# Ledger of designs, part 68: designed miniproteins, single chains, continued (4)

Each design is a single chain, and the fold is of that chain. pLDDT is the mean over its residues in the fold that is shown.

## One batch from the design tools (miniprotein)

Design m14337
Fold by ESMFold2-Fast:
Formats: C-alpha cells, sequence, structure tokens
Structure m14337 (fold): chain A 63 residues (1-63)
C-alpha cells in the first residue's frame, strides 16, 4: 500500500542517518525502500533493510 511505502521510506532514511550516511545517501535509502514495497510487495521493515543495504553499497563506492 502507499502507507507501507511511506513507512518503509521513513524507516530506511532514519536508519541510514543513524548509521552516519549523508543526507543524499539516506534519501537514496528511502527511495529504494519505497520501490521495494511498490514493485516487490515487501513489508515496510524488510524494504527498509534492503534500502539501507543498497545505500551502504553506494556509500562504499564513493569512499
Amino acid sequence: SMQDAIEAAEKATRKALAEGLSNREAMYAGITAKEYVMNEGLSPEEAAEKGLEEAKKIAEKEK
């Protein structure tokens, strides 16, 4: 649902910021989490975890 997508984005963004990712990387985590809910039907929590992991991969490449 749209509500689940919003919750996933919010959770992913908060987790990314808590782990020290930049605002840009945290935004990427949120967008990716929303896409996992909308395209793959993942739960907000699972989508948030996947969004965070994708953002971390991007952060490592920018290192």
Scores: mean pLDDT 82

Design m14338
Fold by ESMFold2-Fast:
Structure m14338 (fold): chain A 87 residues (1-87)
Amino acid sequence: SMEELLAEAKARAEELARERAALDRQSPNLTPEQLAAGQQRLDDREREFLRELARRASELKLSPEQVAALLQDVGAHYAALRAELAA
């Protein structure tokens, strides 16, 4: 269902937000190569997450408006958690 997809998307966005916050906190202690590797791993996971989200949305035959609302909700949740974790 769309509700299940939204819940899963929010949970995965939370995982990504926490991992990016952890990398940000460690960045002064990392070499440029270690930081780049960490950023690449997170970018790869985000790309895979978005690909899976698009696949699931397509299977559910969501309208463009439903897809936009889903992405907006997930994005807002991610941004809010990123801000909280930075404080």
Scores: mean pLDDT 84

Design m14339
Fold by ESMFold2-Fast:
Structure m14339 (fold): chain A 64 residues (1-64)
Amino acid sequence: MEVETIEIEIPKGTNPQEALLKSGLLLSPTVVNTIPNEPVYESFTTEPFDAGGGKKVQIKFVVK
């Protein structure tokens, strides 16, 4: 099963959940709960989650 990576670039000290809301991506509460709800300073990637249609997606937060 293929995993697609979506990259979101955020400044250091940004809350990733707030950045996700601003990006317009609608995720299930289960997926949102795996994303830090605090300022981050290093890049990270979520665990792959089902996006429908047999596709898995992961989000890479690039902190700059």
Scores: mean pLDDT 77

Design m14340
Fold by ESMFold2-Fast:
Order: sequence, then structure tokens, then C-alpha cells
Structure m14340 (fold): chain A 83 residues (1-83)
Amino acid sequence: STAQIQEIKKRMYSAAAEVELLRIQYHINNADPQTIESRLQQLLQELKEIREEAKKNKVPDWLIKDIDTLIERVEEELREISS
């Protein structure tokens, strides 16, 4: 439904904003790497759950692609922090 698509979009957008804030905290504010890594891992799990819900609700392909792009970005940030 349109309402379900809007809810998935809001959740994805909220997660994207939090990823950007965590990047700022890590790179600019010298936040604790372990705390940032833990929260990014939680966001990665949340994004994977959002992706499965999006697939079940047959959301547009562009939205699945945007979720996949954000998942890849979080995975790259996690690799950088863990190195």
C-alpha cells in the first residue's frame, strides 16, 4: 500500500540520517570507535530488516536500490573502523 511504502521510506531516511551523524561523530568529534561500530552494526541489521519488509510490500525497485546503497555504505564504514 502507499501508506506502507511511505512508512518504509521514512524508516530508511531516518536510518540514513543517523548513519551520517555517526560518520560526523567518528571523523570530526573523535567519538569512541567501539560505540560507533556497535551502533553502525545495529543500523545495518535494521536496514536489512527494512529491506526484507520492502520486498514483502513490493516497493518500487528504486527504493530497494536506495536501501542497498545505504547498506553498502554502512558496511564500508564498518570495514574502515575495524581496520
Scores: mean pLDDT 85

Design m14341
Fold by ESMFold2-Fast:
Structure m14341 (fold): chain A 80 residues (1-80)
Amino acid sequence: MSLEEVIKRTQEVIEKIKKLLPQLSPQMQKEAENVIKQVESFLEDAKKSKDPEESLYLAQLALIIAESELLVIERYLKRQ
Protein backbone atom coordinates (compact mmCIF):
# COMPACT_ATOMS: atom_id res chain seq x y z
CA MET A 1 0.00 0.00 0.00
CA SER A 2 1.39 3.40 -1.01
CA LEU A 3 1.61 6.44 1.29
CA GLU A 4 -1.20 8.10 -0.71
CA GLU A 5 -3.44 5.01 -0.33
CA VAL A 6 -2.81 4.81 3.46
CA ILE A 7 -3.61 8.53 3.88
CA LYS A 8 -6.79 8.16 1.78
CA ARG A 9 -7.97 5.11 3.78
CA THR A 10 -7.23 6.91 7.07
CA GLN A 11 -9.31 9.93 5.95
CA GLU A 12 -12.18 7.58 5.00
CA VAL A 13 -12.06 6.03 8.52
CA ILE A 14 -12.05 9.53 10.11
CA GLU A 15 -15.15 10.43 8.03
CA LYS A 16 -16.93 7.26 9.26
CA ILE A 17 -16.09 8.15 12.88
CA LYS A 18 -17.37 11.73 12.40
CA LYS A 19 -20.70 10.41 11.03
CA LEU A 20 -21.14 8.26 14.18
CA LEU A 21 -20.27 11.04 16.69
CA PRO A 22 -23.92 12.21 17.20
CA GLN A 23 -24.89 8.65 18.31
CA LEU A 24 -22.23 8.52 21.06
CA SER A 25 -22.36 9.51 24.73
CA PRO A 26 -20.64 12.85 25.60
CA GLN A 27 -17.66 10.93 27.06
CA MET A 28 -17.27 8.66 24.01
CA GLN A 29 -17.61 11.68 21.70
CA LYS A 30 -14.76 13.50 23.51
CA GLU A 31 -12.60 10.34 23.35
CA ALA A 32 -13.31 9.95 19.61
CA GLU A 33 -12.55 13.65 18.96
CA ASN A 34 -9.21 13.28 20.82
CA VAL A 35 -8.37 10.21 18.70
CA ILE A 36 -9.23 12.11 15.48
CA LYS A 37 -6.90 14.94 16.58
CA GLN A 38 -4.08 12.44 17.29
CA VAL A 39 -4.61 10.68 13.93
CA GLU A 40 -4.61 14.00 12.03
CA SER A 41 -1.36 14.95 13.83
CA PHE A 42 0.33 11.69 12.69
CA LEU A 43 -0.88 12.27 9.10
CA GLU A 44 0.56 15.82 9.17
CA ASP A 45 3.91 14.45 10.45
CA ALA A 46 3.83 11.78 7.70
CA LYS A 47 3.31 14.47 5.03
CA LYS A 48 6.16 16.62 6.44
CA SER A 49 8.72 13.79 6.78
CA LYS A 50 11.51 13.66 4.18
CA ASP A 51 12.12 9.95 4.92
CA PRO A 52 9.74 7.77 2.82
CA GLU A 53 9.94 4.90 5.34
CA GLU A 54 9.13 7.23 8.27
CA SER A 55 6.25 8.82 6.29
CA LEU A 56 4.73 5.42 5.53
CA TYR A 57 5.22 4.19 9.12
CA LEU A 58 3.52 7.30 10.61
CA ALA A 59 0.63 7.05 8.12
CA GLN A 60 0.20 3.34 8.94
CA LEU A 61 0.15 4.15 12.69
CA ALA A 62 -2.53 6.79 12.02
CA LEU A 63 -4.62 4.20 10.12
CA ILE A 64 -4.27 1.58 12.90
CA ILE A 65 -5.30 4.13 15.58
CA ALA A 66 -8.27 5.33 13.50
CA GLU A 67 -9.46 1.78 12.69
CA SER A 68 -9.12 0.79 16.37
CA GLU A 69 -11.31 3.73 17.46
CA LEU A 70 -13.92 2.92 14.79
CA LEU A 71 -14.01 -0.69 16.09
CA VAL A 72 -14.51 0.57 19.69
CA ILE A 73 -17.35 2.86 18.54
CA GLU A 74 -19.06 0.11 16.48
CA ARG A 75 -18.86 -2.34 19.42
CA TYR A 76 -20.25 0.33 21.78
CA LEU A 77 -23.21 1.06 19.46
CA LYS A 78 -23.92 -2.68 18.97
CA ARG A 79 -23.99 -3.21 22.77
CA GLN A 80 -26.36 -0.26 23.38
Scores: mean pLDDT 86

Design m14342
Fold by ESMFold2-Fast:
Structure m14342 (fold): chain A 80 residues (1-80)
Amino acid sequence: KEEKKKKVVEENIKALKEAIEQAKKEGAPKEYIERMEEYLEKALKDKNLENALKHLMAGEAVYLGVQVLLVLKKKEEKKK
């Protein structure tokens, strides 16, 4: 049970690291990038695999929010 959770956590760590790099390339606001990095650090420091996974999922949710924010900013700039 713990071995399976460890593999899922390792995969999500890679996914969040890639998401942070993509967000930087996409010109996401620094605040959102720092938030994702905070969740990554919390996940890496947390010895409980389930808590670590929750932190990683929260970081991934911030990345989704960044995608929405970038779309909304483009629409507002286009309108005025």
Scores: mean pLDDT 77

Design m14343
Fold by ESMFold2-Fast:
Structure m14343 (fold): chain A 76 residues (1-76)
Amino acid sequence: SQADNSDTWIDNFRMIVDGIINYMRSRGVPDDDIQNFRNMSNDMISNVSNQPDSDRIQTIQNSMNDIMDYFSNLLS
């Protein structure tokens, strides 16, 4: 599709990640922890892109849970 929904979600996800990173920096989270969060987010995009369509939603859900748990622990 010329307006591929998968390209749109990647762009939107990257915007959300950038917003979270800016928030983490404002809270004094160390650069190494921010880089780990960025790496987890990039790994999610790569993993989803390499999955068959039937498995992409499950991969997104699992990766998002791991990323959000990591983020929550940094702010606790």
Scores: mean pLDDT 76

Design m14344
Fold by ESMFold2-Fast:
Structure m14344 (fold): chain A 69 residues (1-69)
Amino acid sequence: MLEEVKKAYEKGFKAYQEAKKQSPELGRARGRLEMYKVLLEGEIGKVSPEAIKKALERAQAEYDALKAK
C-alpha cells in the first residue's frame, strides 16, 4: 500500500513537472490526473473503485478544460 501511494505521487509529480513548463495550472491538473490513474490501478482502486473513479473523472474534466484554453 505505502509503495503504491509513493508510486502514484512520483508519477503525478513527474507529469506535473513536465506540464508546468507550459502552465502551472495545467501542471497541477495533469499531476492529479496521473496520480489518480495509478491509485485506481492499485490496491486502493480495488478497495474503493467508485470513489477513485469519481475523483479521476473530476481531474480529467479539469485537465480538459485547462487544455482547451
Scores: mean pLDDT 75

Design m14345
Fold by ESMFold2-Fast:
Structure m14345 (fold): chain A 81 residues (1-81)
Amino acid sequence: SEEIKKLLEELKENTGGTLAETINYILTSELSKEELIEKMRRLLRDLERLAEAFRDRDPETARRYEHAAEIVREILKLLEE
């Protein structure tokens, strides 16, 4: 949980608070571990799709989504242990 908090603080500093707060809301929901992992996997797919969609039109927005996707991948690794 402390490792996840550190990842969320990194996300806040680099991409702003909204994405970090959305992820924290999911993580603090009363979901089973399996439901939490599935919801985080869906979020990861959405973030990767958004990053691709903005890559040519708004590279800064694309980079924010790419960074958020990387943080979600690291959180998923911690949850799947």
Scores: mean pLDDT 78

Design m14346
Fold by ESMFold2-Fast:
Parts: structure tokens; C-alpha cells; sequence
Structure m14346 (fold): chain A 60 residues (1-60)
């Protein structure tokens, strides 16, 4: 089904996005942005990603 294909592609995108996020978090720390602010941003992005995955799975 389309939902299975979408779920598989979303899993690949999430793995790639996690790697990119880790690299960007390191850069933000090097720029002097506080860890607390970085953690809040990461948590918000995780919630958005979870919502996007759920929305795509619903659009089968």
C-alpha cells in the first residue's frame, strides 16, 4: 500500500535528518548558543517531525 511505502521513505528521511541535526547542534554550540535553547529547539523539531509522519501516514 502507499502508506507502507511512505512509512519506509519517512524512516529513511528521519535517519538522515537526525544526522544533519546532530551536526547543526554542534555548530550552534560553537556559535555560543546555550544548550538549554538548543534542547528546546530540538524537542520542538522532534514533535513537528512526529506530526508530519503521522499526517503523511493518514494520507494513504
Amino acid sequence: SMAEEVKREMARLQEWAQRVMDENVKKLREMGIPDEAIEKSVNTLQKVMDALVAAEEAKA
Scores: mean pLDDT 76

Design m14347
Fold by ESMFold2-Fast:
Structure m14347 (fold): chain A 70 residues (1-70)
Amino acid sequence: MLTIEEIAEIYEKNKDNNEKDPITGKPLVNPAIDLDGNRFSVQTAVAYLAERPDLRLERVGDEWRLVRTD
């Protein structure tokens, strides 16, 4: 299983790839969903997580979601 740090590195290396999520194979529009169900681009989610240690990426079923740790 990939750690959050490894996930962030993969997305950063593939920031010019606008086709599919390189980790899940799903469209980039759906790889990260916030607490309110809003979808974020991979690059936005990665940048946000770099500054917000109170949030994490969690596997909810077959999807990656941004969740609060507080």
Scores: mean pLDDT 56

Design m14348
Fold by ESMFold2-Fast:
Structure m14348 (fold): chain A 69 residues (1-69)
Amino acid sequence: SMETTHTKTDIVVDPDGNVTIKVEVTKGDKVEVSERTFRVDAPPRRTYQEWVTYDDGRKEILSYETEPL
């Protein structure tokens, strides 16, 4: 069976200067989620990106959105 790796990232810079980076990676029946939070002096913004990586190493972007908060 062919397997692909599906990656979703959500990066939020909130108005209080907190950055939250959430990454979800799905491959076959396995899902891994990681989340990191730290402080920064940057304007509030949300960025979402979704892509797949195929068995041959080729990547395809499925979605990309970024907006100020």
Scores: mean pLDDT 83

Design m14349
Fold by ESMFold2-Fast:
Structure m14349 (fold): chain A 100 residues (1-100)
Amino acid sequence: AEAERERRLAFLDELVEKSGLPKEDQERIRKNLRAAIERFGLTEEQIRDLLLSEVDRLLKRWYLENTKEEVIKRLQEMLKASTDEDIRKLIEEWLKKVKE
């Protein structure tokens, strides 16, 4: 149980690092999801789904609160830094939406 929890926390840390998010957003999301994992014993699939949901929510906020030019720049920088396929796909979908 303890070893499984440590593995899931390590999975979260790796996934957040591979996201390409700014450091401040990485730390915030990591803290929030670590608390959920520790409280609810989330699976790796559930952790991935929650992270994708948190990233989507953040990108939507960037889209609503920033200029089109600033959002495109941020998304391009994030895409360049991201190494996770699901997160990269989500960023590309938002880039397409913003450029419309």
Scores: mean pLDDT 85

Design m14350
Fold by ESMFold2-Fast:
Structure m14350 (fold): chain A 114 residues (1-114)
Amino acid sequence: MSIAELAEEFVRAAHDGDYERAIELLKEILKKIFPDDKINSLGYYNTITEAAFARTGILKTARGLFLLGMEYALNKRWDEALKAFKEALKQKDMTPLMKEASEAAIRVLEELLP
């Protein structure tokens, strides 16, 4: 699957309450966007930690905000997830794959929100 397809399926799985599938899709997304990162070995735990730092404003980077968006989506906090992904796109450290994933997640979130 493309990174866009993975991000779309992740948001839909989270919306459906299929957290096991959502977490597995998150792992695949993180492996593709951050291949050299210990996220693959520490999995979801690192994602939660980095999202916590982004929430406090300490890690206001594309990466931190992207991970925060993923965490909000897993917790069904759709408006906050949407805002986090949109803020991630504004950061200077945005990468092409993370941009593709963020834009795909935003499209599905806007489709699913009233």
Scores: mean pLDDT 77

Design m14351
Fold by ESMFold2-Fast:
Formats: structure tokens, C-alpha cells, sequence
Structure m14351 (fold): chain A 79 residues (1-79)
């Protein structure tokens, strides 16, 4: 169903965000600056998640809350 496919996309975007967070963690742990490529991908994925949420208001609440929490974490990293 279309809803199943949209939920799959939401999960995949959340997984990509988690990988970016892990990359930032590794750079910070090694005392290295976060690469611009990682920062740009974080900005892009925030836009992708916001677009998904805007286009799909009928997503389950737990999915919306999960994605909103991911956006907040990435934004905090980007400042």
C-alpha cells in the first residue's frame, strides 16, 4: 500500500540521520572538525524529512514524532 511505502521511506530517512549522527560522534571523539560534506548532508536530510512530513500529514504519530526528534538533534549539531 502507499502508506506502507511512505512509512518505509520515513524509516530509511531516520536511519540515514542516525548514521550522520554517528559520523559526527566519531569526528568529535577524535578531535577532528566535522567535514562540510557531512554538514551539507545533514541540512539536505532535514529538508527531505520536513518535505515528507508536510506531504504526509496522515503518517502515524510515532513516525512523525520520531522524525521531528531527528530534525531537532541534527539542528542542534548544525547550530
Amino acid sequence: SEMKEIRREAVLLGAEAAVLEMQVYIYRRTGEPVPESVRKRMEEIIREIEDLLKKNPDLPEWVKKGLENEIERLREILE
Scores: mean pLDDT 85

Design m14352
Fold by ESMFold2-Fast:
Structure m14352 (fold): chain A 69 residues (1-69)
Amino acid sequence: SATAELVGLKEIEELEKEIEKALEEGNYDKARELLQKLRRSRDDLLAKGLTKAAEYAEKVIEKYEKKLE
């Protein structure tokens, strides 16, 4: 549903903010932990058929993989 997609998008947005905060604080271990959590959230969204939120999560994952790897 559109409501479930919006809830999923907000969850991913909050995870992205937490990753940015961890990076700003120089806490790379926490940033990597949050990136793993983001990957699990993406997989859960896909399993639920929430493709728009999952696609957004994938873009965020790609962005931070490039910074952390």
Scores: mean pLDDT 86

Design m14353
Fold by ESMFold2-Fast:
Structure m14353 (fold): chain A 75 residues (1-75)
Amino acid sequence: SMEEIFRLLDEALSDVDLSEENRERLKRYVEEKGLTLPQLASLSAAELSERLGFSRETAEKIQRALRRAALAHQA
């Protein structure tokens, strides 16, 4: 469910210095594109930066967190 994906995102991003606005922007993007966690984790840091307006450093941190979460929650 989308609610479960959002909870997983909040957990994965807990150690990332990400504003609530930026967190909501990411969630909105996921919902609009209908992305699964593995699909989201497959996006490059450059794609996250370009599409969501994150700095490269922040996008790289987000990407690492998402990849870890995707690995932990895949069957």
Scores: mean pLDDT 79

Design m14354
Fold by ESMFold2-Fast:
Structure m14354 (fold): chain A 71 residues (1-71)
Amino acid sequence: SAAEELRAQGDRFVALGDRYEARGDTELARQMYSKAAGLYDTGARKAREAGDDELAAELQAKAAEARARAA
């Protein structure tokens, strides 16, 4: 689904953010987490539109976590 693809994209940006954070590239890490949060937010909306409330809840939680890491 579109929501599952957006989850996969968000997960890739989280992984990239983690790699930048491990290197001490804090600004690049924050940018990657911010991108992930946006992808998860869009995915959550798409999941809700499709009636997949479980996936929507998962993606909302992932977006909140990514947003916290972008701060």
Scores: mean pLDDT 90

Design m14355
Fold by ESMFold2-Fast:
Structure m14355 (fold): chain A 85 residues (1-85)
Amino acid sequence: LAEGARRTAEDMREAAENIEEVKKEAEAAGVSPEELAEQVRGQAQAAIRLAEEAGDRETAEEVREAGEELLKAIEKEYGIETPEI
């Protein structure tokens, strides 16, 4: 379970660095910017809970940071306000 949370953090950091590709894929799939932001928030919150339940506070913090970075990247790329994690 902690392994899944670490993977989520890695995937989110990679997505933030490749935000133009993430946007292109989301648009091709018909996913709105708001839906994308909600998906990121939900995935981050779920991964944080899993890491916390495993007693892995460092991974939980890493997921929070990665999720926040990705939400900020979405905010800048689309020009919308994103939810907090």
Scores: mean pLDDT 83

Design m14356
Fold by ESMFold2-Fast:
Structure m14356 (fold): chain A 66 residues (1-66)
Amino acid sequence: SLAQRFDDIFATAESRAEARAAIDAAVAEEYARIDEYLKETGDDIEAGVRLLKLAVERTVADRRLK
């Protein structure tokens, strides 16, 4: 899960800058997956749900990076 990926990043990153870069990369990957899903299926409701879940997980991670 994305939450587990974030936990792994925070456990292994050498610095806040490294953690932030890794979180940003993981978030970009999830945005790309959602975009691909929307492009392939046209299911904007499911894509919207996935985007909201991603936004929540990113908000939690961003607060941990402060």
Scores: mean pLDDT 82

Design m14357
Fold by ESMFold2-Fast:
Structure m14357 (fold): chain A 88 residues (1-88)
Amino acid sequence: DPAERARREQERLRELARKLQRLRDLLTKPVVTPEDLREALRLLEEIRPELTDDQVIDGLEALLGVAKREGDEETAKELEERIAEVKK
């Protein structure tokens, strides 16, 4: 059924948009906690199948910038390792 397929695709895109907005909201807080960074990383991993490798790298680099700014060295190291893995 083409109409049912179109509805599933539309619902998928709405869910993707919602997760992208939540990710943006987390990263644009005046103070981003380690818990906010972990939630943002979880959201990025959930949407990863919808993204290109370049988009995943951009997302991880954005998270890395926030982690370094906030002094979260453990999360920054994890993100650098994930970026290196995607670039293989």
Scores: mean pLDDT 80

Design m14358
Fold by ESMFold2-Fast:
Structure m14358 (fold): chain A 75 residues (1-75)
Amino acid sequence: SDAVEAAREMLKAAFDRAIKEGRVLTREQVRQLVAAARDAGMSDEEIIELLEEMRKRATPENQAVLDEVIAELKA
């Protein structure tokens, strides 16, 4: 759906911006983005897949945050 595509774009853009600006996303910020993606209709499986793809391009600090949120979603 258009809402799911918009949510995917939002998540990707947030991490891409953090990489470009050299900033670290907090666990709380990532959890808020995940909540927005769920509200838009993304499944936990779809969110995990997207986060794992973004992890490959993330900074070490953002990789650690992504690993924590991915683990929470898999629990």
Scores: mean pLDDT 81

Design m14359
Fold by ESMFold2-Fast:
Structure m14359 (fold): chain A 65 residues (1-65)
Amino acid sequence: GMDAILSPEQAERIGVALLLREGLSPEQASAAARAFIGKTRREAVDYLVTEFGISRERAEELVAL
């Protein structure tokens, strides 16, 4: 669920998806992945919407990976 805390492995998977699917730079994807460790999926969605202008719907798909 959206209140689930992201593990380092989950954060890394999301970072890879940001690089490969959303066309973010390696630096941006890496920074986001580091920021997501220990955060909830909801906090990661809010970060993606606020920092990168990704739609909430798209951000929710990405953090479910």
Scores: mean pLDDT 85

Design m14360
Fold by ESMFold2-Fast:
Structure m14360 (fold): chain A 89 residues (1-89)
Amino acid sequence: NIDELVKRIEELLPNIHQLDSRLEIIDLIAKLKLLDEKVAEEQLEKVIAAEQALRAAHDPRPPLSPDELAQLEETFRQLVEGEAKILSR
C-alpha cells in the first residue's frame, strides 16, 4: 500500500536533519505518488507540515526557511511533471 509506505517515510522525515537527505526522501515520495501532480503537491505540503511540527515540539532547530521551501517545492514539481510526461509517452 503506497499510502502506508508514504506515511512511514513521513514519520522518518522529521528525524532527518540534512536537507539533501530530505530532498532524496521527497523525490522518493514523488515517484510513489506519480499519478497526479496535485496529489504529489498535497503530499509535499503534508510532509513539510509534519517536519515543522516535529521541530517545534522536539527539535530546537529552526523550521524550513521560505527560500528552502520554495526551492524544495520547485524541485519536487519539476520531478513529478518530468516523470509524468515520460510515463505518459
Scores: mean pLDDT 58

Design m14361
Fold by ESMFold2-Fast:
Structure m14361 (fold): chain A 87 residues (1-87)
Amino acid sequence: SKVEEARKLLNRFLAGLADLETDVPKLAEIYYNNEDLNVSFLLGIILKNYGFDLTKLSDKEAIEKTFREILERIRNNEPLPKLKVIG
C-alpha cells in the first residue's frame, strides 16, 4: 500500500540507507503533496530539528535538496540535534 511504502521510505531515510536518486525524490514528493500525514509530520519535525525553516521550503526541488543534505548528515552518524532545548 502507499501508506506502507511511505513508512518504509522514511525508515530507510532515517537509517541512512535511502537511495539519493529514487528514494529521496519520492520522499520529497510525499512531503510536498502531503500524501501521508504521519510521514509528512515526522519529516517536518526532522527538518525543524536540523534547523531548516519550513516556510522557505515551498517547492519540491528545495525540499529534495534539503532531504539530500539531511541524508548525508545521517550517513555521517550525526544525530537529530536538540537545538536550544538541551545542550
Scores: mean pLDDT 76

Design m14362
Fold by ESMFold2-Fast:
Structure m14362 (fold): chain A 96 residues (1-96)
Amino acid sequence: SDNDEARNYNAENGNEYVEKVFKNKELLKLAIEVAEENKDEENVEDKLTELALEAKNTKDEEKRLELMAKMIGLIAAHDEEAYKYIKEKLKELEEK
């Protein structure tokens, strides 16, 4: 199923791409923007599944990182601690 494929992709590759997103100022800005745009969205699961499948099927690493940043943003839309963490990491990168 699509849920099983998205979960398997995240288990195998997600940690590496998440780390790359958290080291990239532009990708963290994208994640914050997506989180803010989806604050009032009641169901982000379908959007997360679609982005995860697109990320699994892309051969472009830059596109995959962009899709991962969007997924992180959707998660942070309904998780205040994740949202604060992203903002803190962006501030750290901007101060370097």
Scores: mean pLDDT 76

Design m14363
Fold by ESMFold2-Fast:
Structure m14363 (fold): chain A 88 residues (1-88)
Amino acid sequence: SSQVTVTAVSYFTFEVGKKTRYTVTGSLAGSDVEREWRDTPEPEQEGGTKVTSTFTVPASVGPQDVVLLIEGESGDGRVSTTRVVNLP
C-alpha cells in the first residue's frame, strides 16, 4: 500500500554543554518521536540545534492537516512549538 512520509524540522537554542532532549508528537496515528542529544560543547550554528522528525501515514487517508507538538528541554529551561503539516 502507498504511504506518505511527513518530515518536520525545528530549531532549539539551549545553553552549550547541556543535555538536550526533544519530543515530537503527531496528532495523526498517535506518532511519538523522542530524541535525546548528549551534551555538546558548542552549538553547530547560530540558529541553535536542528531537530528532524519523520513519520509515515497511509496515502489512502488523503489530504489533511497533521498537527505536531515539538518540545525541547535542558537543565536550564523548556520550550515548545507547534507545526501544521499539510498532506497533499
Scores: mean pLDDT 55

Design m14364
Fold by ESMFold2-Fast:
Structure m14364 (fold): chain A 72 residues (1-72)
Amino acid sequence: MARSQAFFDGAQISIDSLRQQSLTMPPDVAIAQAQGFKEGLRRAFAANGVPQSLIDQVLEEVDKLIDEIRAR
């Protein structure tokens, strides 16, 4: 539990940082960065044996950020 929580908390901090940075970037650049971050998280979490449900939850949060950027 504690390890999975640490991964989740770290991902949320990174997503919040990306959201803040996306406000100062062109939308296409921000989307490209968010997509790269999503792929990096997917690989890292899978490699560390993080439960699929938690991986899906974190990737959903990144997808929501991408949708927010697309709506700008």
Scores: mean pLDDT 77

Design m14365
Fold by ESMFold2-Fast:
Structure m14365 (fold): chain A 80 residues (1-80)
Amino acid sequence: SLEEEQRRRAEAAHRIVKRGNELKKQGKSDEEIYEEMIKEAEREGLPFLKYVAEMQLALIRGEDPETLQRLAEKAREAAK
């Protein structure tokens, strides 16, 4: 059902974020953490989380506002 799929996605997103916190405790850089989150979000079929993580990585890397706007648009489309 739609409710079951939404719950699965929420649980997967929670696990990915929790893993990111564990990597931070291990001394991994924010860049490495977001790269791992992108890979896991793609594997779990979570395009919204993937684009949000790509935006955070782009911010850390000092990417231009146009790149950030494109990623925000992709995240909004993925949230539909």
Scores: mean pLDDT 85

Design m14366
Fold by ESMFold2-Fast:
Structure m14366 (fold): chain A 56 residues (1-56)
Amino acid sequence: MEEEARRELDKGVAALRAGDSEEAQAHFIKAGNLMLEGGWSNDEISERVREALATL
């Protein structure tokens, strides 16, 4: 679960760098859903996404 969520976040960041906002959004949604299924809180998910976006 955690590894899958990380891969989806990585794909989302890569899509943003490539200028593909729609593809990035789909990957971030999938990552968020995987983290929710893993028992993460909305705050933890937001922090993880924020950290990923900070690499841009």
Scores: mean pLDDT 78

Design m14367
Fold by ESMFold2-Fast:
Structure m14367 (fold): chain A 65 residues (1-65)
Amino acid sequence: SLVEEIKELSKEIKEAIKKGTPESKKKVRQLISQLVGLTIRAIGDEDEEAVETYKKELKEIEKFE
């Protein structure tokens, strides 16, 4: 499900941010791009649960920056 995919990507983003290496910083940018793509799909599919999951996960990611 889109909800599960968004949660898994968010987890990977948070882990990459915590590592703080140059390689992990590049990975964070790629993962954020993928997360945005899933969110666009969720909006197009009118998947309100996936959109709300994205909003919650985005707030958590922002706390790591």
Scores: mean pLDDT 80

Design m14368
Fold by ESMFold2-Fast:
Structure m14368 (fold): chain A 80 residues (1-80)
Amino acid sequence: MKAKLTVTVENLNTGEVSSATFEVEAGEKYTLKILVLDDNGNVIEEKTLTLDLSKKTTKSTEFTTPDGNKYKVTVTATPV
């Protein structure tokens, strides 16, 4: 199935928001892996979100960086 994925990252301490949109082609499910990196590029946390591409689906996860900032990642998959 084809779907448009919109990934939004919000810094919950500052209110800063960034987003990216891309298209994916997969089966009915798509697994998105989110890696949290430190200032040296080391992976400090890994989050996995599994999306149902057969319908409009929104999933979110939260993480905290070592500097104490909290982030919310929201992924919306919209069928094409």
Scores: mean pLDDT 79

Design m14369
Fold by ESMFold2-Fast:
Structure m14369 (fold): chain A 68 residues (1-68)
Amino acid sequence: MTPEERLAQVRAEAESMLQKADELRKLGDEYAKVSPAAGESLKTGADNVEKAAQRRLQEAEEEYRRAR
């Protein structure tokens, strides 16, 4: 796999994770209407997924720079 292909793959994975985080936040807002605790848990999960996606993307970009 080329460095370009690897970076593109990780970017696609990160984008998928960010989309999932957005979905969890929307579910959190909906569930908060019935259970504030459930809504908060979902939003916390979304924040964790977003942070993981950002870290993974940063690491992949650093690897790409080193591989060039």
Scores: mean pLDDT 82

Design m14370
Fold by ESMFold2-Fast:
Structure m14370 (fold): chain A 64 residues (1-64)
Amino acid sequence: MPPEPSDLEKLVKASQAAQDGLAAGLSDDEIAERISSLAGLPKKTVLTQLRLGRAAGAEVRAKR
C-alpha cells in the first residue's frame, strides 16, 4: 500500500526548500527550520540529516 500523497508532498516540498535555501545562501539552521515546519520533524533531526547529507555529497563530488 503506497504512502499517502500528503507524505510524499511534504518530502518533495522539504527537498525543494533545502535546495532553494542552499541556492539563496541560507544557514543550515534556517533551512532546518523550514524543513521542520514542512515535514513535521524536530529541527535537531533535520539539522543532523542536513549535515550528514552535506558531508556525503561533498565526499562524492570531491572524488569526481
Scores: mean pLDDT 68

Design m14371
Fold by ESMFold2-Fast:
Structure m14371 (fold): chain A 96 residues (1-96)
Amino acid sequence: VEKFKKNAEEYEKKARELADQIAALVDPETGERIRKLVDEALELFKSGEKRDEGLAKMDEVRALAYSVPAARPYGDELEKALGNAADYYDGIKLAE
């Protein structure tokens, strides 16, 4: 089940890269908030017990990204990356 862990780590990396791209397109305060929410969502997904809390933080990130038209495409890709990371972390928990 190393494939699930590798896929989760790849989507985690992609989510952080997308958060950085969005942060460059928004004001510094909003960018910092997006990065913090992404990190918090990923840690909640890794716990395997707080998926709904992680998804709520993902929704907050999307709302912040969507406030800036230039950031919307990156917000959509970030939501997909976070959702995929959540699914793969759930798969790791089920394999135990």
Scores: mean pLDDT 80

Design m14372
Fold by ESMFold2-Fast:
Structure m14372 (fold): chain A 104 residues (1-104)
Amino acid sequence: SKDQRIEMIKQELETVRIMARDLLPHMSEEMQKKLEEIIEINEKGIETVESNPELTIELAREGAELTNDLSKMAIKEKVDYLIQFRILTMGSTLDMVIKMLKSM
């Protein structure tokens, strides 16, 4: 149902928000700024998914671009591989959210 899909989308966005918050203390100042932007985007996405799913698609797209940038920075700065993998997982989750929203 549409309600079940909305709940799943909210859960996936919340998962990305939690993952980003957990990574904050392990990152450089530039990477922390991108993580804070990802957190804010996911919080806005959760608030808007029922009333404005088109805005949530744009927010998730912006978040996915930020996670891609963050992934490149993490590789360059030689951040731990488990953290690099977590950043990739955040991006993949946002791509899944976009697909779920487009199929509603």
Scores: mean pLDDT 89

